# Designed miniproteins, single chains, continued (2): the designs that were tried, part 86

Each design is a single chain, and the fold is of that chain. pLDDT is the mean over its residues in the fold that is shown.

## One batch from the design tools (miniprotein)

Design m6977
Fold by ESMFold2-Fast:
Structure m6977 (fold): chain A 83 residues (1-83)
Amino acid sequence: MEKKLAELKKAIKEGNLEKAQDIAIELAEDEKAWPAIEELALELAKEGRIIEAKTLVAPLVISPDPEKREKGEKILEKIEAIT
């Protein structure tokens, strides 16, 4: 998890949203990674990086898994409250 989270932060810093999306999809499959996804997405939203923030949470929001979708929707609501 920590290695993938570091790669995600690097992809965002480099403006590589395609790679960031791929890593976010992988992290969405690991429930232990969800708090880190939330923290990073909210940090990005506070910096005005709304597209990047929504890109990170999208894999959870579009999931057919109700638990993933609920978590993603909750993060998305927090992002929208910042914007």
Scores: mean pLDDT 81

Design m6978
Fold by ESMFold2-Fast:
Structure m6978 (fold): chain A 63 residues (1-63)
Amino acid sequence: GLEEEIEKLEEEAQEIAEKGKLSDDEAQEITAEGIELMNKDKTLEGQKEGLKELLKKIKEAAS
């Protein structure tokens, strides 16, 4: 279900961040934006969308 997809996205984002490819400033900014989006959209679909956007930013910053 959506909850499982959200959990998977959270784990993927954490793994990318932990590999140390992001600066502390970049990681903080991206994380803050993701948290703000998830807090605004309290629905599971809104949380999934926010996490997908966060993960995309993490991947681009890590590249």
Scores: mean pLDDT 70

Design m6979
Fold by ESMFold2-Fast:
Structure m6979 (fold): chain A 79 residues (1-79)
Amino acid sequence: MKVVIVADTEEDANAAAEKLTGKPAILVKTGEEAVEALRAHPDRPVAVIGTGAEAIREASRAAAEAGAKLYLAIDGKLV
């Protein structure tokens, strides 16, 4: 199963990726980069790093396009 994470920091992204998959996240800034990373590395989680609603929109678009599950890493919590 493909996984997309959205996080404000690389630390939150990597902690979420380890908890969900046991693997380090591929860190990207845009939804387009996330889709490309998911296609190139289908066994790895991809994290969109950015602030607030813009990062969530980009990650949501990528997750829908790639057929991935979306997770939000906010203040050390997964939602």
Scores: mean pLDDT 80

Design m6980
Fold by ESMFold2-Fast:
Structure m6980 (fold): chain A 78 residues (1-78)
Amino acid sequence: MQLTPDQGRNISQNILDSTLQQSQRNPDNSVLYLSDGYNTLNSGAQGAQTTNSSSGILFQSYSDQMQQQLQQQLNQQQ
């Protein structure tokens, strides 16, 4: 609940380039995330980032991308 609704929507678009501190999300937010991410993915990132959309499992798509970016940044630092 530290994230405001306005920031939540903004982060949905910048999730791919978000900061490490803003990557932590609750599973409760996954429901809202799926709806917001689904709309932003098709409207914001038009074939520039992802090509897998109609799978039915978008909760993990964003979470997995953030985890991969976080691990790669950590691996690069070390």
Scores: mean pLDDT 47

Design m6981
Fold by ESMFold2-Fast:
Structure m6981 (fold): chain A 95 residues (1-95)
Amino acid sequence: MEEEETKKLQEEVFVLYEEMSKLTEEAIEALKKAGKLDLAKEVEEKYKEVITTSGKLINTYAQSDKRLETLKEVNKLLSGLIKEYKKILEELKAE
C-alpha cells in the first residue's frame, strides 16, 4: 500500500521537523548552560545542514517513483538525530 505508506510518512516527517526544531533549541540552551559553546554551535550548524539537505531531497523527488524511498530515508535521518539529542539533553540535565 504505497499511497497509504507515503501519506503516513509525509505526516510523520512534518511532526519530526517540529520535534527536531524544539529539541535543537533545548540542546543549544542546555549546552550553553554547561559552558559547551563550541558544541552548541556545532549542533546548530548540523541542524541547518540536515534541514536543508532533507528539504532538497523531498522537493527533488516529490513527483518521482523515489518519493516513498526518500521519505523513509528522511524519516530515519530525523528520528536518529532526535534520539541522539534527547540522550544529550538527559545526560546534561542529570548533571
Scores: mean pLDDT 77

Design m6982
Fold by ESMFold2-Fast:
Structure m6982 (fold): chain A 68 residues (1-68)
Amino acid sequence: MTPEQQAVVDELLALYREMRTASPEERKALRLRIGDLVRETLEKFGPEATLQVLDEVSRRLAAEAAAA
């Protein structure tokens, strides 16, 4: 992935980690921000690169969940 795509992965990971301890109100705001970031990524890098970003985020979140 490019450094720009890696920055998106890191930002999405931070948002998803916040969702683990967030209230229902906070989760609503975080979901909107995640949706906006995914849309921006799709517009900027296209669908293939967006899927690679989302796959990396999912892989890292799954690894963290398995370690808990």
Scores: mean pLDDT 84

Design m6983
Fold by ESMFold2-Fast:
Structure m6983 (fold): chain A 92 residues (1-92)
Amino acid sequence: MSLEELLKELALEISKFAESQGDLELAEEARRLAESNLPVEEKKLAVIHMLLTVYHRSEEGREFVEKQLEKLKEEDPELAEELEKQLRSSEA
């Protein structure tokens, strides 16, 4: 899977998860990000930021992000390392 395709899939998964948690604003932002024509690097930063937000908000969010991180380790190890670095540097 290309990085562009992977980021789109991640944004859609974030949107579905946010909607399931009642976070309609985040769900809409993630859906719009998936449909956007932003440069891949900007999409990557936005997806990482959304995952960090989800991770710090709830136990369900932490579980969701950990599952996505495991998938990323196989699909795109570089993106997984960036996400893991951001998670380690953030204060919960």
Scores: mean pLDDT 82

Design m6984
Fold by ESMFold2-Fast:
Structure m6984 (fold): chain A 88 residues (1-88)
Amino acid sequence: MKEEEVRKKANELLKQAHEAYLAGDYEKAFELIEEVGKLTGDESIARDLKIQLALREGASAATLRRLGLSAAEIRRLRAAIAEARAEE
């Protein structure tokens, strides 16, 4: 694909993933984010986006571990989000 076509398709998929996540369809959201990773050739982007959405929306520790986070990383990231929310 041409770079511009990849960028447009990736943005459309990310929008759909965000909408699916807000609707509570986490499986659909993560599937769409994986497709973005395949299109861009950067698997780290897909992983990071899944982690950001899961943490922001309060996903379970089991879901976060399936995304490759350790128990220590989950604890640290949840603490950081709680601190950010407390600083409002």
Scores: mean pLDDT 69

Design m6985
Fold by ESMFold2-Fast:
Order: structure tokens, then C-alpha cells, then sequence
Structure m6985 (fold): chain A 69 residues (1-69)
């Protein structure tokens, strides 16, 4: 499905961004939030929930990077 393809693309980009700067990760989180908001508007609850989990994980990594700065 197009939703599964969107999730896979987001997961692949997020894996690369785990090793990037806090600033780069913050930009990625905002981009993922935009994709999540579109999925929510389309009524895709499964894709929305999966994107929310990725955002939560990304935010935890960002918080850790900022605390160590």
C-alpha cells in the first residue's frame, strides 16, 4: 500500500539521521510531523500511529543529544 511505502521511506531516512546533528534531526522530526498530519487528514489511523511512534523515538534521541551538549 502507499501508506506502507511512506512508512518504509520515513524509517530508512530516520536510520541515517540517528547519527546526524541535533539540528538535522530537529528538521527531520518536523518533516515527519508534516507526513503524519497528512496521514491523519486522510483518515489513515495505522500510518498515523506508526509515524507517531517514529516521532517519539526521534524526539527521545534529540533530547539525549541536547542534554549532552
Amino acid sequence: SSGENRIRAVENVFEVYKDKSAEDLEVLIKAIQSVRDRAKKEGDEEVTARLDEIIKEAQAILDKKQAEA
Scores: mean pLDDT 84

Design m6986
Fold by ESMFold2-Fast:
Structure m6986 (fold): chain A 95 residues (1-95)
Amino acid sequence: MEATEQERADAELVERAIAERGVDPVALMRAEVRALEDDDEEALLAWLQTELGFDEEVARAFLRLMRRKKEILEEIAPDLVDRAVERAREAIAKA
């Protein structure tokens, strides 16, 4: 998938903040999971600022990236599942 100019700017901003603040990789992974599971943007913004020490601008950039990632996963995941099922069926039929 093609990255937009906004997605690229957001990615650079978030990556810089992670590097400069020395964000714990486990805390970052937990933040990504929460952003994918929770649609409450206001609660997520408050949590990111508290747990990761992100500024509001960085927190908003992170949420935009995670929201885009969720949209991509929702679009791709059914196709990947369908392909796996079809391959399994072909393997069974060929045996």
Scores: mean pLDDT 72

Design m6987
Fold by ESMFold2-Fast:
Structure m6987 (fold): chain A 76 residues (1-76)
Amino acid sequence: GLEALFGIPKKGMELILKPLKAKNPSLELLEENGGKGLELIEIPVRLRAGRVHEEILEEAKKLYEELKEELEKKLA
């Protein structure tokens, strides 16, 4: 899924996915395709070829950093 694409822990992705999808509706389609096994290999390659998707990756990492303290409190 998107957690593997962004290199963010699965529980971290679960917290940031909703705000990410609200800002980037295309992530719904990527998540649906990314859940289909072999499709996961092709999607990261295609995303890395497009700079707009690099912006989504940067946003995901930033949101994870910002929410990390809240994630730690929620999981602890």
Scores: mean pLDDT 52

Design m6988
Fold by ESMFold2-Fast:
Structure m6988 (fold): chain A 81 residues (1-81)
Amino acid sequence: SLEDKHEELLDELERRLLGLAQELLRATGDVALWNEFMRRAGARVRELEAEIRAKRYSLEETREAVEQLLAEMRAEAARLA
């Protein structure tokens, strides 16, 4: 279903954000930075989920939003490392 495909995209987003957090922890050894990064990432995923529902995003719009969020979080991880 469309709902299942949206869930797959969000699950992949969460897995990739976890990967970024793990890379940040390996680079810095800083558990407090890792916790803060994970907290911000989780908040952004919840905001995106709410936006998808409110705006009734298509799968393509959801993919674009996921890619943008990943790019922003990747840049933040690089800044923190």
Scores: mean pLDDT 87

Design m6989
Fold by ESMFold2-Fast:
Structure m6989 (fold): chain A 76 residues (1-76)
Amino acid sequence: MDQIAGQILRLLALSPSGEISIDEAKKALPDATPEQITSALQTLVDQGVIEEVAPGVYKLASEKLQRLLRQALEES
């Protein structure tokens, strides 16, 4: 998995609302370019891992995925 995609999933798993904006992702990932962040978000949408719920706002597609990501983060 791309490091940027993994960091986005971590941010979503740790978010109280379960949502993240493009601006929040950019602030949390200062070493990534806007293009890299946008590409990672689009890849995760294409894989069905996240959904775009509003322009530039994303959330995990299911509670099951949230639990799996939390489990994976403990192993990393």
Scores: mean pLDDT 76

Design m6990
Fold by ESMFold2-Fast:
Structure m6990 (fold): chain A 68 residues (1-68)
Amino acid sequence: SPAEAQALIDQLLATYDEFLRAVADKAPPEVLAEIEERLSALLTQVETLPQEYQDQARARLAAVAAAH
């Protein structure tokens, strides 16, 4: 459903923001690796969505990166 797709994208964005903050905070490699594993899993799930949602996720990830 569109709501489920949006929730997945929101979770991906929140996890990416968490990763960027952890990098800024000089988190240990083990913490960064755990967040990266979650990001990889979420990105794989988003890649199963229709192209319109993948495009939305890409644009919103770029916005999160630009805010850091």
Scores: mean pLDDT 89

Design m6991
Fold by ESMFold2-Fast:
Structure m6991 (fold): chain A 74 residues (1-74)
Amino acid sequence: SLEEQRKEIIELFEKDLEEAEKLAKETESEEEKQKIIEGLEYGIPVVESIEVLSEEERKELVERLKKLIEEIKA
């Protein structure tokens, strides 16, 4: 169902965000941190293009991406 597809997409993004946060915290390399930031930044237009997700779900995921980017940059 469409609801199941939305849940699967959200769960995949949640796992990706958790892994990105973990990798950013574990790395001593500014080059690796920059790659993680770039990956997250490219994720924003991808999330915004996912028509299966509600507008609220897309906004929530985008805000989570932006927050993580700011935390890694700090």
Scores: mean pLDDT 84

Design m6992
Fold by ESMFold2-Fast:
Structure m6992 (fold): chain A 64 residues (1-64)
Amino acid sequence: SLADSLANLAREAGIHLGDEEAGKKIEDATRRAAEEGNIFLAQKIASLAMKGKLEEAVALAETV
């Protein structure tokens, strides 16, 4: 699903940056946002994580 794809991208970004705890948090929030129909929020969280902006990605994830 799109939710799973976006969540997996966020998780992989966290792993590549060496912060598995942040990666798990953004993975869960990204999946939930997408499942709730907020695809824009899910894509933004994943995009921030992929850019290495973990603090911004986590802050946005906490709004889900």
Scores: mean pLDDT 78

Design m6993
Fold by ESMFold2-Fast:
Structure m6993 (fold): chain A 62 residues (1-62)
Amino acid sequence: GSAGEAGRAAGEAGLAGDAEAGAKAQMETHNSTPEYARRGGEAAARGRGSGGAGYASFGAGD
């Protein structure tokens, strides 16, 4: 693929990962400890999403 396709795929991957992480965390709350499972999933998605968004924007803006 080209750079344009790579950029589009990266954006969609981030969105899908964030939504999927939230859904999985919610499912785990029904099976295991709701507080621990949700915190782990939410923190991971948040750290990755926030860091990725800022980092990607900085590189793209350059």
Scores: mean pLDDT 49

Design m6994
Fold by ESMFold2-Fast:
Structure m6994 (fold): chain A 82 residues (1-82)
Amino acid sequence: EREKFLEELRKKYPDPKKVELELEIREALRDMIISVAVLAAPRMSRDELVDWIRASLRKAGFSDAEIAQAVADFEARVAARE
């Protein structure tokens, strides 16, 4: 449901350049959360890290579909390191 977030951003920021910057910040936050979870993988359980990713992104306003994709990206990154 990225569409809902885009509608909210367009109401808050009528300038398309500001909307683009906010989207970039949102993607950077997603990548940071996943990267921290990957770094924590050797010392925490997979379930704990997945739950933390879900909770963190949900608090940041990400949709369930976006959270599912972020969890998949995390699992792929951990598998590539093992």
Scores: mean pLDDT 77

Design m6995
Fold by ESMFold2-Fast:
Structure m6995 (fold): chain A 96 residues (1-96)
Amino acid sequence: ALEEVERAVEEARRALEEGDYERALRHIEKALEIIEKAVPTASREELERMLEALAEVHELALEIQRRAPPDLRRRASALIVRALELAGEIQEKLAE
């Protein structure tokens, strides 16, 4: 699962470099879906790596929010909220 998250983040970064905001958003959404599904059974080490991936997702989504057309900026904003919510859940699990 983590390798799939890391691949999705890398694919999102490449899409963003190419100016393909729709493809970047799809890969970000894929990464968030994988993390959401994995969080309930993840080890502490896996949760820490997921937080790192969520930080990268957040940075990529912010870049899309700043540069993309209005419709895609709204989608990026929704993914930023989702990433922050997931990060909060993971931080709670790590803090107990």
Scores: mean pLDDT 87

Design m6996
Fold by ESMFold2-Fast:
Structure m6996 (fold): chain A 69 residues (1-69)
Amino acid sequence: TPDQMVSDMQRMVDWAQQHMDDSTVQRMRDYYNTMVQHVQNGDWDGAVDSARRMGDIMGEGIRRMVERR
């Protein structure tokens, strides 16, 4: 559901804030806010695209952390 996606993406931002650099967290927050706007406007395709972008940012951040070990 839209509410579940918003909740899941908020948890992703919260995790990033604990473990990632400020610039990565800010990019995720920007896409989170964009996703929330799409949900409020009933634009599910736009919301999913924004959530996918957040996943890409998170995945890249995790890869960089693993590669530094």
Scores: mean pLDDT 83

Design m6997
Fold by ESMFold2-Fast:
Structure m6997 (fold): chain A 118 residues (1-118)
Amino acid sequence: SKRERVLELVREVTRLHAEALGRTDRVERIERGALEIAEKVIDSGDIELIKRFILLGFLNTVYGLVQAGRLEEAQKVLEKGVEIAELLELPEEVIEEIRELGQAILDGKANRDDIFKL
């Protein structure tokens, strides 16, 4: 289902985020918390809340991976965030905003503050 795919993507990115922060010994707890938030975000149907979830959860992870020089993994995280936006049927304009900001982060042209402003 679309929900199962979204939760799979959230789990994958949350594990990578925990690893990037050196919190691998706590990954199971971080994963559970992220999945609880994801379920509530999906159930809300709120476009702005879904957008914020992707920006703060996925693009913030992209930024952290770029700073660590892990560019291939950063690109895959962006692709997963875009896939969630498409699966949850966000407006094309919102999906494009996520793509463009994510690409700017990958190119070193945007930073963490730009994520909070969008």
Scores: mean pLDDT 84

Design m6998
Fold by ESMFold2-Fast:
Structure m6998 (fold): chain A 91 residues (1-91)
Amino acid sequence: LEEEIEEIRRLIREGRLEEALERAEELLRRYPDSREARVAAAMVALEAERAGREELARRARELLLEAGGTEEDFLEADIELGIEEIERAVA
């Protein structure tokens, strides 16, 4: 699970959002009760919106809703993405 989430984060950093969504969908299927998997899908949705990938963002949000995702999952994803941005700026 942790390794798969790190792979999703890497794909997001590389702008490979379609692949990131595919990985998040697979994680949600294998770990349907995992908050970490839902947060990973939320990260894809937020980055897709920022990148102007409207259809990808919509699909990622739909996957989250199907998996029982809530506002808290998006808040956690926003925090995770914010930490990544700060780390990149410092490095």
Scores: mean pLDDT 76

Design m6999
Fold by ESMFold2-Fast:
Structure m6999 (fold): chain A 89 residues (1-89)
Amino acid sequence: EPLYKPNEKLAELLKSAGADKEVLTPEEILTYFFLYAYKENLFADESNPSLVDLSNTELGEILGVDRVDVSDLQGILELLLKSAEEVEP
């Protein structure tokens, strides 16, 4: 699998969610994204549990979006990887 190094801001957020490595797989980045969202209670409300509200958050500023839908894992991953550099093994 390709490895990615998140930019400094994203790396700090992922580290606060439990990421202990400088370089991560796409699956690990996505996993720590969801752990961060759970930790910061970023789900929009109980009626819309598929929506993560990123408005007025540092993560939303990094990704350039106000919200994401957890049913679109590919879209979320593409946004996260725009804030990370692919590392050659």
Scores: mean pLDDT 76

Design m7000
Fold by ESMFold2-Fast:
Structure m7000 (fold): chain A 94 residues (1-94)
Amino acid sequence: SLEELVKELLEKLKKLEKFDLDLVAELLQKLSKILGSEVLLNSIEETAETSEMKSDKEFALAVLEKLLEKALEEKDPEKQKKIEEILKETLKKL
């Protein structure tokens, strides 16, 4: 179910007629509070290392994809529940 929420969220964000950078930034901030700021920083660094040239939108989405991949590896049930709640709330705004 968490994997399905991640897939739905990324598909909807990619299909938005107008890219909402503020929504993506808020999502990254909320996820970093659960996963830790270092996990967000590592996702940013990994994205920068693998991209020769990306638009701001492509870069932000790639960072989010990396952070969500790390979120799917989370084994703490309480953190998983909080992540799921964040993703569901973000989907309601789309």
Scores: mean pLDDT 79

Design m7001
Fold by ESMFold2-Fast:
Structure m7001 (fold): chain A 58 residues (1-58)
Amino acid sequence: MVDEVKKKAIEIALKAGLSKEDAERLGKTAGVAVRQGSDPEGVLEAVRKTAETLAKEK
């Protein structure tokens, strides 16, 4: 479900140390990807990797 993927993506980003604004952007992007037919689990894995990369650069 798009809403659950969006919420999980936001939680992943926040736990990785991103700001609320960055977390909401990742959540919106994940929701769009799932709506366009991407696998929810694959999208959440991509969000984790992206959040870790962004947090590592800070």
Scores: mean pLDDT 78

Design m7002
Fold by ESMFold2-Fast:
Structure m7002 (fold): chain A 59 residues (1-59)
Amino acid sequence: SALTASQQALIRSALQSFPQDSAENLRAFLRSLGIEVPDSVTELSLETLPELERLARAL
């Protein structure tokens, strides 16, 4: 399934705070935050970037 806007925001915040070099490392980090990333997800959408930025400041 596709990532929700909230999940994408947490991912973007994580990338800004802790840059990731690989999708596997990012997936492991998200699981540590309680976010489950489906195997079908290969990339993040930047269409919600303004909302991702707002949530990143809250994280």
Scores: mean pLDDT 51

Design m7003
Fold by ESMFold2-Fast:
Structure m7003 (fold): chain A 100 residues (1-100)
Amino acid sequence: SMATELGREAVENAEIALEEAEELLERARKEGAKGVDPKKLTGVAIAAIGARVGGELALKKGEEEGDEEAIELGRKAIELGERAVKLAMEAARILNEEEG
């Protein structure tokens, strides 16, 4: 279904955002503020939020259509997207503590 396709795309986007957020946080912990590009941090946060929203849409459509695969994919994308946001926020905290 279209809901399942949306869910698969949301999961893929969430996995990419999570990997990028993990890399950003690792660099922030090793190099401090100098290791974090604020534009890249913003881009990762936007991507993570987008993946979460895509997951929420897939979940809603899956529930409306009785598509269990779309529901499971939507929930997974939300969980991964929220995790990516939390890691991006931690990287932002390290950046902000060194900038002011």
Scores: mean pLDDT 86

Design m7004
Fold by ESMFold2-Fast:
Structure m7004 (fold): chain A 100 residues (1-100)
Amino acid sequence: SLREELEKLKKELLSQIPENMKESFETALNEVIDAILNKDFDLALEKLKRLLDATEDKEVLEKLIEFAKRVAELLRKYYPGDKEVEKFVEEVEKLIEEKK
């Protein structure tokens, strides 16, 4: 299911970040995942943008960008041709480009 694959991506990201950041990251990632599962893509984008903007550590930021890319790919797989999903993915790609 989409929930199971999003939870797997969250766990993979959390395994790669510093221990002292895991709790705050888990809370933020849960908010993003819940918004996605509720199809509140505007809220999901807002929460993801806040997390990207708050992440100052370059290595952690690179891992978060990879998470965001994999989430976008997963949504395209589960909702092919959904215009709201396509818009969300395009906005995520713009956020990622701004961090390069």
Scores: mean pLDDT 87

Design m7005
Fold by ESMFold2-Fast:
Structure m7005 (fold): chain A 83 residues (1-83)
Amino acid sequence: SSLSLEERAELLKERLRELLEKGDEELNETVDAIAEVTGVSREEAIELIVETYVEMSTTHRPPPEEVIALFEEAEERVEARRA
């Protein structure tokens, strides 16, 4: 049987939290940047990332333009911190 959308989201959240706990600097910087750009908590930023990935993998379509813009803003902030 195929996993439900909710089951896929839960598995991805678990994996993402595992990577963050292991100290993946790039992933941690990305989560923090998304939280800053959106004004939400770090946990809510993790949920946004996971929901976006689950939607893309299920529909095989890119995320909405607003979500792309948020990720681009987050990437720009991460790059600025490294400069």
Scores: mean pLDDT 73

Design m7006
Fold by ESMFold2-Fast:
Structure m7006 (fold): chain A 89 residues (1-89)
Amino acid sequence: EEKKKKLLEEITKRSRELAKELVERAEEAARKGEEEAERVLEEGEEERRRIKKEMEEKTKDKRLTVLAEAMMGVAVIAAAVTIVSERNR
């Protein structure tokens, strides 16, 4: 149905945008120092929690909420991997 399809598209788009933003910020933060890298990860976790809460309010389908949490989690992991990779250069 249309509402669930739109929510899935929103989750996918927001996850992709978060991953791109966090990776770009992680690359810059890794060059500046550990405290800035930690801040990027904290902001990513906060955004992940915010999106999860929004999805829980928009849908009664727990599967969409779990998918949103998982996809946002992958975005935060991508940022963490970027920080480690930049420091090991």
Scores: mean pLDDT 75

Design m7007
Fold by ESMFold2-Fast:
Structure m7007 (fold): chain A 61 residues (1-61)
Amino acid sequence: MRKPTLEELRYALDLLNQGLSSTEAAKLVAEKFGLTVETAGEAINALALNNGDVEAARETL
């Protein structure tokens, strides 16, 4: 499975900061970058586990 990029993680974080739910953010990230919703969900989960630290989230994946 391809790891999400830093750009994809930053986009996901921006959506979450706009008040979107994790499910809504995952769908939009998947649609924008051609990812599966599962892969986008992993990115959002990694961001949550790392308190929005994009670099740390990417290393966790």
Scores: mean pLDDT 79

Design m7008
Fold by ESMFold2-Fast:
Structure m7008 (fold): chain A 65 residues (1-65)
Amino acid sequence: MRKMAIAATSILLLAVEEGVKAEVRIEGDEIHIYLESRDERAERLAERAKAIGEELGFKVTVHFL
């Protein structure tokens, strides 16, 4: 529970630092990320977010709008 909040917060902070607009939603034991762009910064953010999820034991799913 607390670890998932930390993961979501870390991903949001990373999105702010990269200047990428992102929406993060927690659904059960999964983290869903919605990105408005499909550029290299958004792809890098997606990869880092998945790495954070893997490190903390959560599934991260990324959606490009």
Scores: mean pLDDT 77

Design m7009
Fold by ESMFold2-Fast:
Structure m7009 (fold): chain A 100 residues (1-100)
Amino acid sequence: LTPEQEREVLAALALIISAITKLYIKHNDLPEEAKKLMEEAADKTQEAANALSRGDVETAIRLLEEAAKLFEKAYEVSGDEDIKKLAESVRRIAEQARAL
């Protein structure tokens, strides 16, 4: 893949994670604090996808790192291993974006 194509793939993956997070909140019984943290993380992940799509890689990395911290805090509150996996997925996208 070209760097431009790789950037668009990372944007698509970030959008998928944001969508999965919103569905997870809707269909799972989570503490209200964890729900708020996850909603904020989903929004930042979507903003990161938008930044990647427009070529603003630096902004995307910052937003993904912020989202990962919010997911990690939601994991601490909930003990939910699936939330931990969301944090790990967002960190992987940030790592791949840094390689661009």
Scores: mean pLDDT 91

Design m7010
Fold by ESMFold2-Fast:
Structure m7010 (fold): chain A 55 residues (1-55)
Amino acid sequence: SLEDERRRLQREIEEVSREIARLGADPTATGEQLQEAVDRGQELTDRLQEVEARL
């Protein structure tokens, strides 16, 4: 259901936010790794907005 998808996307966004924070605090992390995590977060946010528009 759209509600189940919304809950899943919210959890994935929280996970990505944690990963972004971890990468930002890690001096061995590359800028590419951080950018990939940011891009994933943006894609998930866009999908969440699409799901919420259908509710």
Scores: mean pLDDT 86

Design m7011
Fold by ESMFold2-Fast:
Structure m7011 (fold): chain A 65 residues (1-65)
Amino acid sequence: SMMDHLERLRKLLESLDLATEAARTLPAVIERVRGELDEELRAILERLREADRRRQELLERLREL
């Protein structure tokens, strides 16, 4: 029916508005996510370095036994 077509068109236009807003704000969102990812990666790398240091200490102690 014509009403079903108009309802579908309205939802499509609303979706296009949301997509346009997303495209407009996307650079700022990407920069924020990148910053958060960089902080998480830094924390992971720190934990990996600490684990490696402990592993090296254990190997050194085992060699001295």
Scores: mean pLDDT 71

Design m7012
Fold by ESMFold2-Fast:
Structure m7012 (fold): chain A 70 residues (1-70)
Amino acid sequence: SVMERVRELAERTKELLKEIEKNKDNPKKQAILLAAATALVSEIEYLARLTGDEEARKTAEEMREGVLKA
């Protein structure tokens, strides 16, 4: 289901954000991980727009905020 995909993408995004925190001494690796997380959030945002689902939209907003704060 679309919501299953949204949840999988959100979990992967959270994992990448945690990995960024663990790699604070490696700015090049942090940049690569941040780019990957940004791509995952873009897919969540696309699925939220495609479905019009409120849960997907809120998940997209939460994940985007996480990436912007990283």
Scores: mean pLDDT 88

